# Ledger of designs, part 69: designed miniproteins, single chains, continued (4)

Each design is a single chain, and the fold is of that chain. pLDDT is the mean over its residues in the fold that is shown.

## One batch from the design tools (miniprotein)

Design m14545
Fold by ESMFold2-Fast:
Structure m14545 (fold): chain A 75 residues (1-75)
Amino acid sequence: MIEQIIEQLETLASLANPEVSEELRKAKEALEKGDLESAIEHVEKARELAEKAGDTLTAEGTEYIKEQLEKLLKE
């Protein structure tokens, strides 16, 4: 589960602008350390930055990843 989310974050980071990519990288680092709350915060920041940039694909992708992380945090 977490490995799949990390792969999704890497894929989106490779397609996104540098500012969004930096936040996705921080989310990946947080997940690797087991800090789900920090990972969710960085994914949300990436989503906001992607929306401002008009990158609908990355915005939708980050929203989906956030939902997956929130489910893991609650379980």
Scores: mean pLDDT 82

Design m14546
Fold by ESMFold2-Fast:
Structure m14546 (fold): chain A 59 residues (1-59)
Amino acid sequence: MSREERLRRAEEAARALLPFATDADLEAIARETGLSKSTVSRMYNRLGRERVAAAEAAG
């Protein structure tokens, strides 16, 4: 499995948990995908910023 596939799977899982993911959720994604927790956390924060922009458009 390529790193690109792992990143895609981690992004999908992180997106499904927005905005309520806990540290334990991010650790679980890191374990399942074989990525570092730092990589998953940075990805989650990026997705969170994108979600905030979408929420501002809705509110």
Scores: mean pLDDT 77

Design m14547
Fold by ESMFold2-Fast:
Structure m14547 (fold): chain A 68 residues (1-68)
Amino acid sequence: MSLEEKLKEILKKAKERLKKAKSREEQLKVMFETIDEVTKAAEEAGQSTEEIHTLVGQILNELSSLIS
């Protein structure tokens, strides 16, 4: 699986988890776990620190639109 496909799968699962989250604590847990998964996937793919920050930022931006 490519890094891009893996990141899309991580994002999809995170969005589904956020929709089911009933509390702020659950939402934050999903966000932290998603950041960890994205970071590990990008590191395993040999991405630079700058590239990892860009990918994390993109995922966080998408998820932030789902939380108030």
Scores: mean pLDDT 79

Design m14548
Fold by ESMFold2-Fast:
Structure m14548 (fold): chain A 85 residues (1-85)
Amino acid sequence: SVYERLLALAEEALEAVRARDFERALELLTEMLGLIGEVPDAAVQGELSALVVATFEALVARDFEAAIAHLERLKALLREAAARA
């Protein structure tokens, strides 16, 4: 499902952020933004998009703690959405 693919990308992005692999993290977040358009729930799509944007902003600001928090929230939302699908 789209939620399972997004969850896998979010887990990889979280690992990239923890490793301070900025290039890999940005690549994964960009891929996630493309895939979020396939999410059928408009409210979930909006919240996922906002969290990805917040993660980009945190990474640009070198706020890795905020980036990790946003990605953990993103993973939680994806797990909840997948369970309701």
Scores: mean pLDDT 86

Design m14550
Fold by ESMFold2-Fast:
Order: sequence, then structure tokens, then C-alpha cells
Structure m14550 (fold): chain A 74 residues (1-74)
Amino acid sequence: SDDLRRLGDRYIDLAKKSSGEEKARYLTLAARSYLESGDYQKALEAAQKALSVDPNNEEAKKIKEQAQEKIKQQ
């Protein structure tokens, strides 16, 4: 799980150096990595950032919903 959190952090760093579709892609990959690691708050934040760049990103929408549901269960 620590490896997946670190992977998420690397994708956030790549997103900071990117724009447009590439930025949205890295933010979505970060959100997925954080979700799989169990860091639901970071997954939600990354998914929201991905949606601010690409509002129609279905994977980011799904990750946002899953992260919100997991947060409510804790």
C-alpha cells in the first residue's frame, strides 16, 4: 500500500509539469493509485482535480464516487 501511495505522489508530480489531457490523465492515475492504497482522502482530491481539468472523465468520476463512499464508511 505504501508503494501505491508513492506511485500516486509520483503521478501528482508529473501532473504539476503537464497541462490539458496529459495533466488530467496523470491526476486520474494518481487518484486510482491512492484509492488502491486506501488513502481515500488523497484519492478524492486527485479525482476532483482531474475533473476540474476534464469534467467528462468517467474514470475520475467513478474514483470520486468510490472514495466518497469509503470515507463515509470510516
Scores: mean pLDDT 89

Design m14551
Fold by ESMFold2-Fast:
Structure m14551 (fold): chain A 59 residues (1-59)
Amino acid sequence: LPTDEQLEKIAKEVGVSKEDVKKALELFIKGYTVDEIAEELGISKETVEKILKLFDKYL
């Protein structure tokens, strides 16, 4: 699981809250698709993809 510092970096880069980043990652780990995560959090699929891409970069 990412550190608070890593979550903050991703949140800043994408323009969402740190809590949204954390929830997106939790749902992804549980096996939710990008489409399902976008619907659950009320953000775009492109935003979810950016979160996951930055997650791979920082971890």
Scores: mean pLDDT 80

Design m14552
Fold by ESMFold2-Fast:
Structure m14552 (fold): chain A 100 residues (1-100)
Amino acid sequence: IPQVSVEVPKEVKAGEDLTVTVTLNPPAPAGTSYRVTVEVFDKKTGKLVDKATADLPAGQSSVTITLKNLKKPGEYVVKATVTDLKTGESASAEKTFKVK
């Protein structure tokens, strides 16, 4: 599976939208379809707080996902997982951010 990277702002305000950009290198090959799953965990408790999915079609190198359920201040980990829908193989990347 391609290399996955995830980008988020370092800080967002409670109740503000979190924009998550997931990038693949190389781009999705011709004839493939990948699913991107973004999960947000409370860093201290490990509790899943929010989750969203998007499809990444052939020829695309990135997808942007917006999460709206970040209401409590704290430190969080975003985990982006890209899954090949034909093989079931996945790769993931994580990044820490703060909600204020």
Scores: mean pLDDT 78

Design m14553
Fold by ESMFold2-Fast:
Structure m14553 (fold): chain A 90 residues (1-90)
Amino acid sequence: SMEEKVQEILAHIDEAKAAVERGDREAAFAHLQKIRDLVLEMLERGEITEEEATRILNLIQAVQDAIMRGDREAALAHLDELKAEVERIG
């Protein structure tokens, strides 16, 4: 269901935050990829709009970019924005 996918995405966001906080880049990227896969599945099923999917995917990219430049504070801030966006659609 959409509700189950939203809860799974929220769990992956929490795990990505924990990975960022401990400096585990590989784990953080793995969780972001799971979020991307779930968002694309929701889009394919018509459970979210293309506009909602684009906003979430842009936030995932912002988190990845922050991690790549070593900006922990920015990565965590973008993960909080991602969580708020996902909670709004669920």
Scores: mean pLDDT 91

Design m14554
Fold by ESMFold2-Fast:
Structure m14554 (fold): chain A 56 residues (1-56)
Amino acid sequence: AVEKLAERLMEEFGLSREVAEGAARAILSGDEVQIRAAAKDLGVSVERLRELAEEV
């Protein structure tokens, strides 16, 4: 799950593997605070990140 979501984030946002993996872990944690932080760091909505998580 983390690896697939990280690959998706790299494709969508041009992130490095390290940054994408960290963001993927935050999104998949189920912690709303971590998901919001990832959304802020990437400049996207929480809803968009949840959509990407559903693809994997």
Scores: mean pLDDT 77

Design m14555
Fold by ESMFold2-Fast:
Structure m14555 (fold): chain A 62 residues (1-62)
Amino acid sequence: SHMTRAGAYSLALQTIAEDLKKGKSEKESIDRAAAEMVRQFGLSEEEARKIAEKALEELKAL
């Protein structure tokens, strides 16, 4: 649903931003964000990774 995707995207942005601030790699940040989206929103790993990659791209464009 749109609400589920919006919530997952918000979680991915926050998770990746915090992990990058702590010196984690982009790969580690994506892996953790994807795992949290699967756990909290029930998304497939494929969908979660796509959302995490989009969130990372948006953060790098700021």
Scores: mean pLDDT 84

Design m14556
Fold by ESMFold2-Fast:
Structure m14556 (fold): chain A 82 residues (1-82)
Amino acid sequence: SEEARKHLEKGKELYDKGEYEKAVQYFEQAIKIDPNLAEAYFLLGKVYDKLGEKEKAVRYYTKALQLDPSLQEALDYKAHVD
């Protein structure tokens, strides 16, 4: 879990810097280590939304909500995918 968390945090840093393709790599590594890490799926959804990959964004938001229904933010992002 600590290793998955470190990948998640690095991905968040890259996302905040607008380095979306690199952020995807770190979030994918996080879910490979912890497949139930709902936050990583939510952040993948956000990245794909920024990249214009709307269908992928919706799928990842849905997966995040299936793993953690308390992720209200993921529900809001899924509903407002442009």
Scores: mean pLDDT 85

Design m14557
Fold by ESMFold2-Fast:
Structure m14557 (fold): chain A 56 residues (1-56)
Amino acid sequence: MGMPALSAEERAEIRARAERAGWATDLHMDEEELIRAHYVAETQAAAGRAAARALG
């Protein structure tokens, strides 16, 4: 239970994805906040996919 240490490349990718989604473009967000938001979103998406697979 914890975020793994991310490389500069991984951090840059997360930021780029957030910018494309409009998260960082309009409001200044700390990089750490973007990383946390990404992890929460990915965890929820993974849980949703797992539930869908279980149901068929």
Scores: mean pLDDT 62

Design m14558
Fold by ESMFold2-Fast:
Structure m14558 (fold): chain A 85 residues (1-85)
Amino acid sequence: SLKERKARIEFIKAVSEFTRALRAGDREGAIQAANKLKEIAEKYLPPEKAERVKSYIDKMIEAIRAGDVEAAQKALAEAGRIVTE
């Protein structure tokens, strides 16, 4: 549907913004993009999946603040796995 197409585009854009911000060392921009991913999950996913995704995005944000890029990437991968269920 048109709504599902919009959701996919917005998700891909937010992931791209997140990756770009991380590569630039822009921690605040990366956190903003992560919060957009939470908004997209809340808007487009069933409530149970949205809460699980938001939980991993929160872990990703904490890892970014701690400078733990590996933990941030692992959390993003888990969020992505849930989105594809």
Scores: mean pLDDT 82

Design m14559
Fold by ESMFold2-Fast:
Formats: sequence, C-alpha cells, structure tokens
Structure m14559 (fold): chain A 86 residues (1-86)
Amino acid sequence: AAPPEFVPPVDEKELVELVKKQAEDAVEMAKRLVEAGKIEEAEELARQARATAEALEKAGYPEAAKYFREAAEEIEKLVKEAKEKA
C-alpha cells in the first residue's frame, strides 16, 4: 500500500483524469498532422508521448503513464499507415 503519511501535492486520481484527456488530445493532434501531410511532426509527437509516459512512470504514476503509452502506440500506427500510403 502507498504510505499515506506523505501527502503528494497532486491527487493521482485527478492527475489520471487530466492525463487521459491530454493523451486523447495528442492522438487527435496526430490525426490532424497526418491529414496535413506532416508525417515527421506526427512521429515526433509519438516520441514525446512515449517520453511523457516514461516520466510519469518514474514519478510513481503508472496508471497515468499507461494512457500516454497507449496514445504513443496509436500515433505510431497512424504514422505507419501514412508512410504506407503511396
């Protein structure tokens, strides 16, 4: 169990809600970048999402990290599909 003696400045529940919304927004942005032909920018967005997931996991928020990891994977799929489209 997490030690309750140290109250973190951010509520994990609230953080997870915010992170989930931000992860979803990142996927939406990637779709728009792909539509605009900005494949390289969408690929960089995937890298940023993956880096954010790692940072959240290191900070002790594995649930929040999962949302950005899923977003990164989704963006990577969008980039792959765009590159495959001749």
Scores: mean pLDDT 78

Design m14560
Fold by ESMFold2-Fast:
Structure m14560 (fold): chain A 70 residues (1-70)
Amino acid sequence: SKEEIKKLYEEALQKTQDYIEQGKYDKAIEVVEEAIKKLEELKKKYPEYEKILEEAIKKLEELKKKIEKE
């Protein structure tokens, strides 16, 4: 469901930010990578949510790149 996708994205974002604030960048990257993997699997199962899933994945990939530059 759309709500499930939104919740997964928001929970991943929150956990990632929490790890960044703790200086645990490796764990922050792991959270982002697991979330991207789950969203990619959902994209294969639910083509009707492709746009929402692609936007969420793109935002998480951008966050990962930002963390990796720190």
Scores: mean pLDDT 82

Design m14561
Fold by ESMFold2-Fast:
Structure m14561 (fold): chain A 89 residues (1-89)
Amino acid sequence: KEAEEYEKKGEEAEKKGDYKKAAEYYEKAGKLYEEEGDLEKAAEYYKKAGKAYKKAGDEKKAEEMYKKALDLQIDIGMELLEEGVDKVL
């Protein structure tokens, strides 16, 4: 519910070129998805937040967001490898 609201606000801010606001909303969405246990969406929105922070000139925040996304993607990847090592498309 709230994560989806921040997702849409981030997209609207990005379309308007307000990358700082977009990044803040994407970061909020990522955090809410993480709290809900949707690690895949959390990683996606932390990555979007990092990209938006970089466009806004906030390199420190961009790095923090990319690290959060990477940590979550590693967790997701390890789960997939453990259960589906023989499953290649």
Scores: mean pLDDT 77

Design m14562
Fold by ESMFold2-Fast:
Structure m14562 (fold): chain A 63 residues (1-63)
Amino acid sequence: SSEVKELLEKAEEYEKKAEELREKVRTSDLSEEEKKRLLLEAEILEGIALLLRGVAKLLEKKL
């Protein structure tokens, strides 16, 4: 369904944003506090993506 596709596309967007934040922490000269904040943001985005993928799976199964 279009809803499942939209959820999966949104999950992929959040996963890509999280990876960009993790790469920024690896490659940028940032303070320890800034690194911790970016890693926390990446972790939150990864959690949201996981939840969106879970919802998509439930919708595909017509539970």
Scores: mean pLDDT 86

Design m14563
Fold by ESMFold2-Fast:
Structure m14563 (fold): chain A 82 residues (1-82)
Amino acid sequence: SLIEEAIKEAEELIEELKKILEENELSEELKEEIKKKIEEIKTFLEGLKNNPPPESSPLFKELVEKKIGGAKEWLKKVKEKL
């Protein structure tokens, strides 16, 4: 299921971001950015669980790529700051 895959990827991103907060000495600004990103991903995740879009829709794939792919790219930039 594409929705199950998207949920799993979102949950994995949240866990990785939490681990970065716990295992690294970060600036206050970066800590706030990471916390905000976790909340954004959580909001998206709850949306997928409560009101999932049609999995067969090309728009669903675009939405997942923008939300999850965008979060992955942002995480890559965060790791560059570590």
Scores: mean pLDDT 79

Design m14564
Fold by ESMFold2-Fast:
Structure m14564 (fold): chain A 74 residues (1-74)
Amino acid sequence: EDEERLQRAIENAEKAYERVLKENDLSPEEKQILEDILEAFRLIVEAIGFIDRLHKEGKSGEEILAETRKRAEA
């Protein structure tokens, strides 16, 4: 359920990106900025999913924070 909601959020963001491209004559630089924003959004959604999985595995908040920090360092 939550995983499906996160995937739909990514799909909605991608569709919004395509709509903006069709409605506007964007420069290559503007397209790159939108792609970077979309990539940052995907990373945020992935991080939320990762934290949710650790919670479901019974990890403590301290363990989740430690694992999240390790991932950000890599």
Scores: mean pLDDT 74

Design m14565
Fold by ESMFold2-Fast:
Structure m14565 (fold): chain A 82 residues (1-82)
Amino acid sequence: HMEELEKRRERLETEIDIGVLLVKAATDYVFARRELERNGSKEVEERLKKIEDDIDTLIKAQEYVDKGEFEKARELIEKVKK
């Protein structure tokens, strides 16, 4: 059935995009946290908060994917990419 194949592909591609961004954000989070512990600054704290917000946004995007709401998931992904 063509619709099932298209839906599975769209889901997989969206999940891959989320996964790539989430791994990047998690990596940036670990490094920012280390910087904060070693030599904390307001700039590092603000960067850490932004990363946390991005991770939360990506988790919400995955929830939309699980519901089949790919357009909403894509909107959140684009917000993180900017």
Scores: mean pLDDT 84

Design m14566
Fold by ESMFold2-Fast:
Structure m14566 (fold): chain A 72 residues (1-72)
Amino acid sequence: MTFHVTRKAGTPEQKGAAQAEADVVTAAASKLGATVEVTIEDAPPEDVTEISYQEAVDRGRQLGQQLEQQVK
């Protein structure tokens, strides 16, 4: 099973947050035997809602829990 997640990022901070979310989701999927393909697309900073690193990690955990529900 392969899941696709797309995130937009413009600043290095936004890219870091998107990558943190991606890493958390990918780790969760790996434990379930699933694959997540995460794409981070360049976008103007004004078109991207800036979130903190902690918020990104929390979003990744939430997506991981949703993925677990779909696999189990």
Scores: mean pLDDT 76

Design m14567
Fold by ESMFold2-Fast:
Structure m14567 (fold): chain A 81 residues (1-81)
Amino acid sequence: ELHEKALELLQKALDEIVKATRALGNGDVDKAIEEAQKAIELARKAIELNKSSPTPNKVLIETAERLIRAAEQLIETAKKQ
C-alpha cells in the first residue's frame, strides 16, 4: 500500500516534469518553475512514504532523487532565459 502510494506520487511528479518542459518550450518561465517545484514536492513525498515502509525500496528512492535533480535542472534552465 505505501509502495503503491509512492508510485502514484512519482507518476504525478513525472506529469509535472512534462508540464514544466512544455511550459519552458512555450517560453512560460514562471509556469515552468512552478510545475518543476511541484514535481520536487511530489518526489520528496514519495521518498518519505517509501522510507516509512518496513522494506524501503532503494530503486524507488533513487528514481525519486533523479527526478528531483531533473526538476532542479529545469528550474536552473528557466532562470537563465
Scores: mean pLDDT 83

Design m14568
Fold by ESMFold2-Fast:
Structure m14568 (fold): chain A 60 residues (1-60)
Amino acid sequence: MSKSVSLEVASDILEVGAEASEMLAERNPENREEFLRGAEENRRASEELREESERLREEE
């Protein structure tokens, strides 16, 4: 198994986590800011991991 696949899976998990956090923000307005912050961090981390995975796939 390649490192790029592991990074892609991790990226996908973070995207799902971001979506779940956004849904929780809608259901729990009292904690909305915390959930939205978590979602934003997860989306950023997901993008970074996806970029690294793409870079590794381009290397041979």
Scores: mean pLDDT 79

Design m14569
Fold by ESMFold2-Fast:
Structure m14569 (fold): chain A 72 residues (1-72)
Amino acid sequence: SDDAALRAHLATELGKLGEEAGKRIAEQYPDLAPDPETAAEIGKKVGENAGITVFDLLPPAARAARLAALRA
């Protein structure tokens, strides 16, 4: 379904951003973060959950507009 495709896209893309952010935080702040690999895994899960939350908070018109943009 279109909603499932948009939800999966948002989870995947924010998951990637979270993964990179987690890794960089661990590299820059080793006293505050676990190792970069573990931090990347945590960041990915946080990002995926953020993507799902963004999807859930989008009104139907905004979902339709973003889905149209994704398919352009």
Scores: mean pLDDT 82

Design m14570
Fold by ESMFold2-Fast:
Structure m14570 (fold): chain A 61 residues (1-61)
Amino acid sequence: SPVVRETERRIRELRDRFERGEISHREFLEGVLALLEEAVAKLPDDEELRTRLEEVRTALG
């Protein structure tokens, strides 16, 4: 899916920013949450995206 590929690319860019110390771990997780919420809105029947979204929500508390 083009949506999944673009989401993974944006998550990688966000991870690179975290690894460079440009953002905190919490800001990284919040960014991933926003990207996954956008992806699930575009692909609501994608169970893998929905599962990942719930995992990130749990990690944020």
Scores: mean pLDDT 88

Design m14571
Fold by ESMFold2-Fast:
Structure m14571 (fold): chain A 70 residues (1-70)
Amino acid sequence: ASVEEEIEAAERAAREFEEAGDLKAAAMGYVNIALLYAKEGKYEEAERYLKRAAELGEEELAEKARKLIE
């Protein structure tokens, strides 16, 4: 499995949680996607997913993850 495959699987899972109304699980999924993009040096993509996670209520977790990719 490549990082791209991991991102695809994580995006599917996060979307399923969001559709089910589990916004906390969805936000945690988006943080995981951001960290996977950061592994690939895709920091603009990572920031977009961290912003989405914060908007869903995980602001503290998103900020912590952002500091890890600095």
Scores: mean pLDDT 83

Design m14572
Fold by ESMFold2-Fast:
Structure m14572 (fold): chain A 56 residues (1-56)
Amino acid sequence: SRAEVVALARAAVEALDADDRAALEAHLAELGRLDPAAGANVRAHADGLLAERAAA
């Protein structure tokens, strides 16, 4: 459902902010199963932020 997709996307972002990579990957995997397009978008966002953090 859309509510599940929104909740998983939020949980993935919260895991990213908490530097919890295992939780981030688990939430992204589930999001990709429910909504592949949303999963790809959140994955791209997370990868971009992690790359910026590594470069800073």
Scores: mean pLDDT 82

Design m14573
Fold by ESMFold2-Fast:
Structure m14573 (fold): chain A 70 residues (1-70)
Amino acid sequence: AKVPKEKLLAESWLALGQMAYSIGDYETARKAYEKAIELDPEYSEAWRNLAEVYEKLGEYELAEEYREKA
């Protein structure tokens, strides 16, 4: 199967975001997940993880919006 370079880069950004999230760096996690979505807008896992980050940042309306996009 041929995987676009953008998909591989999006997966790398998702992994970086997950590491940042695990140490409580929600701002870095947000930026990493946003990059993953920029590279692969259909990346449901990135949308779900970004929603979780917004919930941790107290942005509950944005968290709900992004969960709906996942």
Scores: mean pLDDT 81

Design m14574
Fold by ESMFold2-Fast:
Structure m14574 (fold): chain A 92 residues (1-92)
Amino acid sequence: SELEEAKEKLNEIFEKTKSSLEGAIEYIKKLEAPEELKEETLKKLEELKKKLEELEKEPIKSVEEAEKKIEEVKKIEEEAQKIIEEFFRKLK
């Protein structure tokens, strides 16, 4: 029961974070910005997306493993946020 609930919560967090990253990537691609800045930013966001996809592939055997992965996904989300903030900072 607790393990299945943890897996469902983890899956929801994966889908939400994946959608958020994909949305940010598509948004930045469409912005008027220096090509070098866009390329650098998109490369970093694509690397985070790849990390997220690798985390999603590993099977979960315990609630503790699910909780650990949720924290790893949160760190990816925080890194993506910093990358996006730096992009907009450099546009000013």
Scores: mean pLDDT 86

Design m14575
Fold by ESMFold2-Fast:
Structure m14575 (fold): chain A 86 residues (1-86)
Amino acid sequence: SPEEQELRRELILEISSLTVEEMLLFVLKKAGEELTPEQKERIRELVERAREILEQVKSLNPTDPLVQQEIADMERLIERLEEALE
């Protein structure tokens, strides 16, 4: 449905956003820099948004293997970002 296509598009866009944040965290860690409170808050907000979209996509009970892979990729990204906030 158009609604399912839009939710999938939102999921892919959020995966892209979180991937950029993970890349920035990698660069900061390599430089020996700690996250600022503002950077931590931004990541928390992105993770919260990603979780909301993930739950919406999961609620559609997707059977498409590509969608299931996108869900798995998002779950892994969320876990890595949450670990980086500790």
Scores: mean pLDDT 81

Design m14576
Fold by ESMFold2-Fast:
Structure m14576 (fold): chain A 75 residues (1-75)
Amino acid sequence: AMDAEDAALGLTPAQIEANRAGLLVKKLANAIIKGDEETAEKYRKELEDLVGPETAERYVAQAEQAVKDLEEIAK
């Protein structure tokens, strides 16, 4: 077993990856809202390193859409 049982008892590697990606999406959205482009760029890279560029692009789009939705509500 690759560290999965030691890192999170009862979670599969896929569930651990999905949880990490979800946390990065939230951190990315928060960085974009704050205008912290350096931190946003770091989280985009971490998503690519974690899930690959194709899947990371979907998560980045999700974070950017969440920021747009929040900005529209604030109008």
Scores: mean pLDDT 74

Design m14577
Fold by ESMFold2-Fast:
Structure m14577 (fold): chain A 98 residues (1-98)
Amino acid sequence: HMEELEREITRIVKEALEKYKQAKTPEDELNLFIEEAKRLAEVARHHPDRETFLRELASILVAKLLKYNVPDEEIRKIVREVLGLPDEEIDALIAKHK
């Protein structure tokens, strides 16, 4: 059960790492990370621990977007699109990581 989720996550992360080797700019790297987060969110959606995993993934994604100086409004759009979190939860994560 949990071992299956961990294996799926590991596979997605390893695939993303291979793509990161081809990234030419910080923006390309960020876009690849967003794609990875989207795939991880889809995997989490099908598992019983999805709520916990999705919120942890959201925290990591918000921290990454802030590191790349993405504006708060764009962070809200990206996290809403990828993970489906409400703006109130996204704003709390932004505040926590600033």
Scores: mean pLDDT 75

Design m14578
Fold by ESMFold2-Fast:
Structure m14578 (fold): chain A 85 residues (1-85)
Amino acid sequence: MPRMSEEVAAAAEEALAALSPEEREAAEARLQRLLDEMKEAIEAGDVEKAKELAEEAARLLRETLGNEEAAEVARERLIAQAEKA
């Protein structure tokens, strides 16, 4: 559901607020790309690919943002979204 992807993006944006503006824009672009690919996989019914992309996005959040709590919330949401594919 689009709203759920928006909630993940909002949680990621809170974590991104701790970064410099340049780092934040780069991280947002990477996250948006992964989320878009995940939406395409979900729409195609490719649950395995959607889960793989969800794990990649969660890893990016953890490594790029350094905010473990936001990364875990996003991971839970992304995996749940992928499983609905």
Scores: mean pLDDT 68

Design m14579
Fold by ESMFold2-Fast:
Structure m14579 (fold): chain A 96 residues (1-96)
Amino acid sequence: MKEELEREILAGVAEIALASAIASARSAEEISEEFEEEAVRIARWVAEASRELSPEDARRLAELLRELLETMREKGASEEALEEIEEAAREAEEAA
């Protein structure tokens, strides 16, 4: 019961963090190095969180990680940052 609530909170926070990163990337004219570092950090954290979540929640987060990846690519993020986000998406997909 408590553990299930903690997982629901974790899933919600992860989804909000990814949605916020995607929105920020879409609104930016250029992706800063600092934003790339933050996006990679969020992506890695979400991938790690996905291992503790239900397959359905992990799948949802994997889809958002793919959306973040494509948005960052469209905005000209570095290949290094894109590879890190893609790895995070793959890890979340494996958790699903």
Scores: mean pLDDT 84

Design m14580
Fold by ESMFold2-Fast:
Structure m14580 (fold): chain A 60 residues (1-60)
Amino acid sequence: MDEKKKKAREIAREELKKNGYLASFKDIVKKVMEETGLSEAEARRIVFEVLLEEQRKILE
């Protein structure tokens, strides 16, 4: 698996925990881009996937 994508997912999860699930999607995407060097389109896709995965994971 791509190390950049793994790092992007970790950053997205950290930012979501830090700011909550109502955090600015734009800010999280920007952070992922800065830390991983991924394009905006790729970062947006990963952040959206992580948001969905975290919601599914905490659904009790």
Scores: mean pLDDT 73

Design m14581
Fold by ESMFold2-Fast:
Structure m14581 (fold): chain A 67 residues (1-67)
Amino acid sequence: DVELANEIGRLLREAEELIKQGKLEEAEKLLSRAEDMLKQITDPVIKGAAQKELEELKEKLKEEKEK
């Protein structure tokens, strides 16, 4: 779980940077990949933390697409 959580964190940070650059399609692809990897996490504490960050970035992506 820790290794998987670290990879998810990396993808989420990369997606946030892509959102800032206006590369919304690329950011969406990374968020989708992170979401798929998140389904493999069994630890509820680790999963909850990663899920919260994922949802926050999905909201930012949605806001940028609606401009």
Scores: mean pLDDT 80

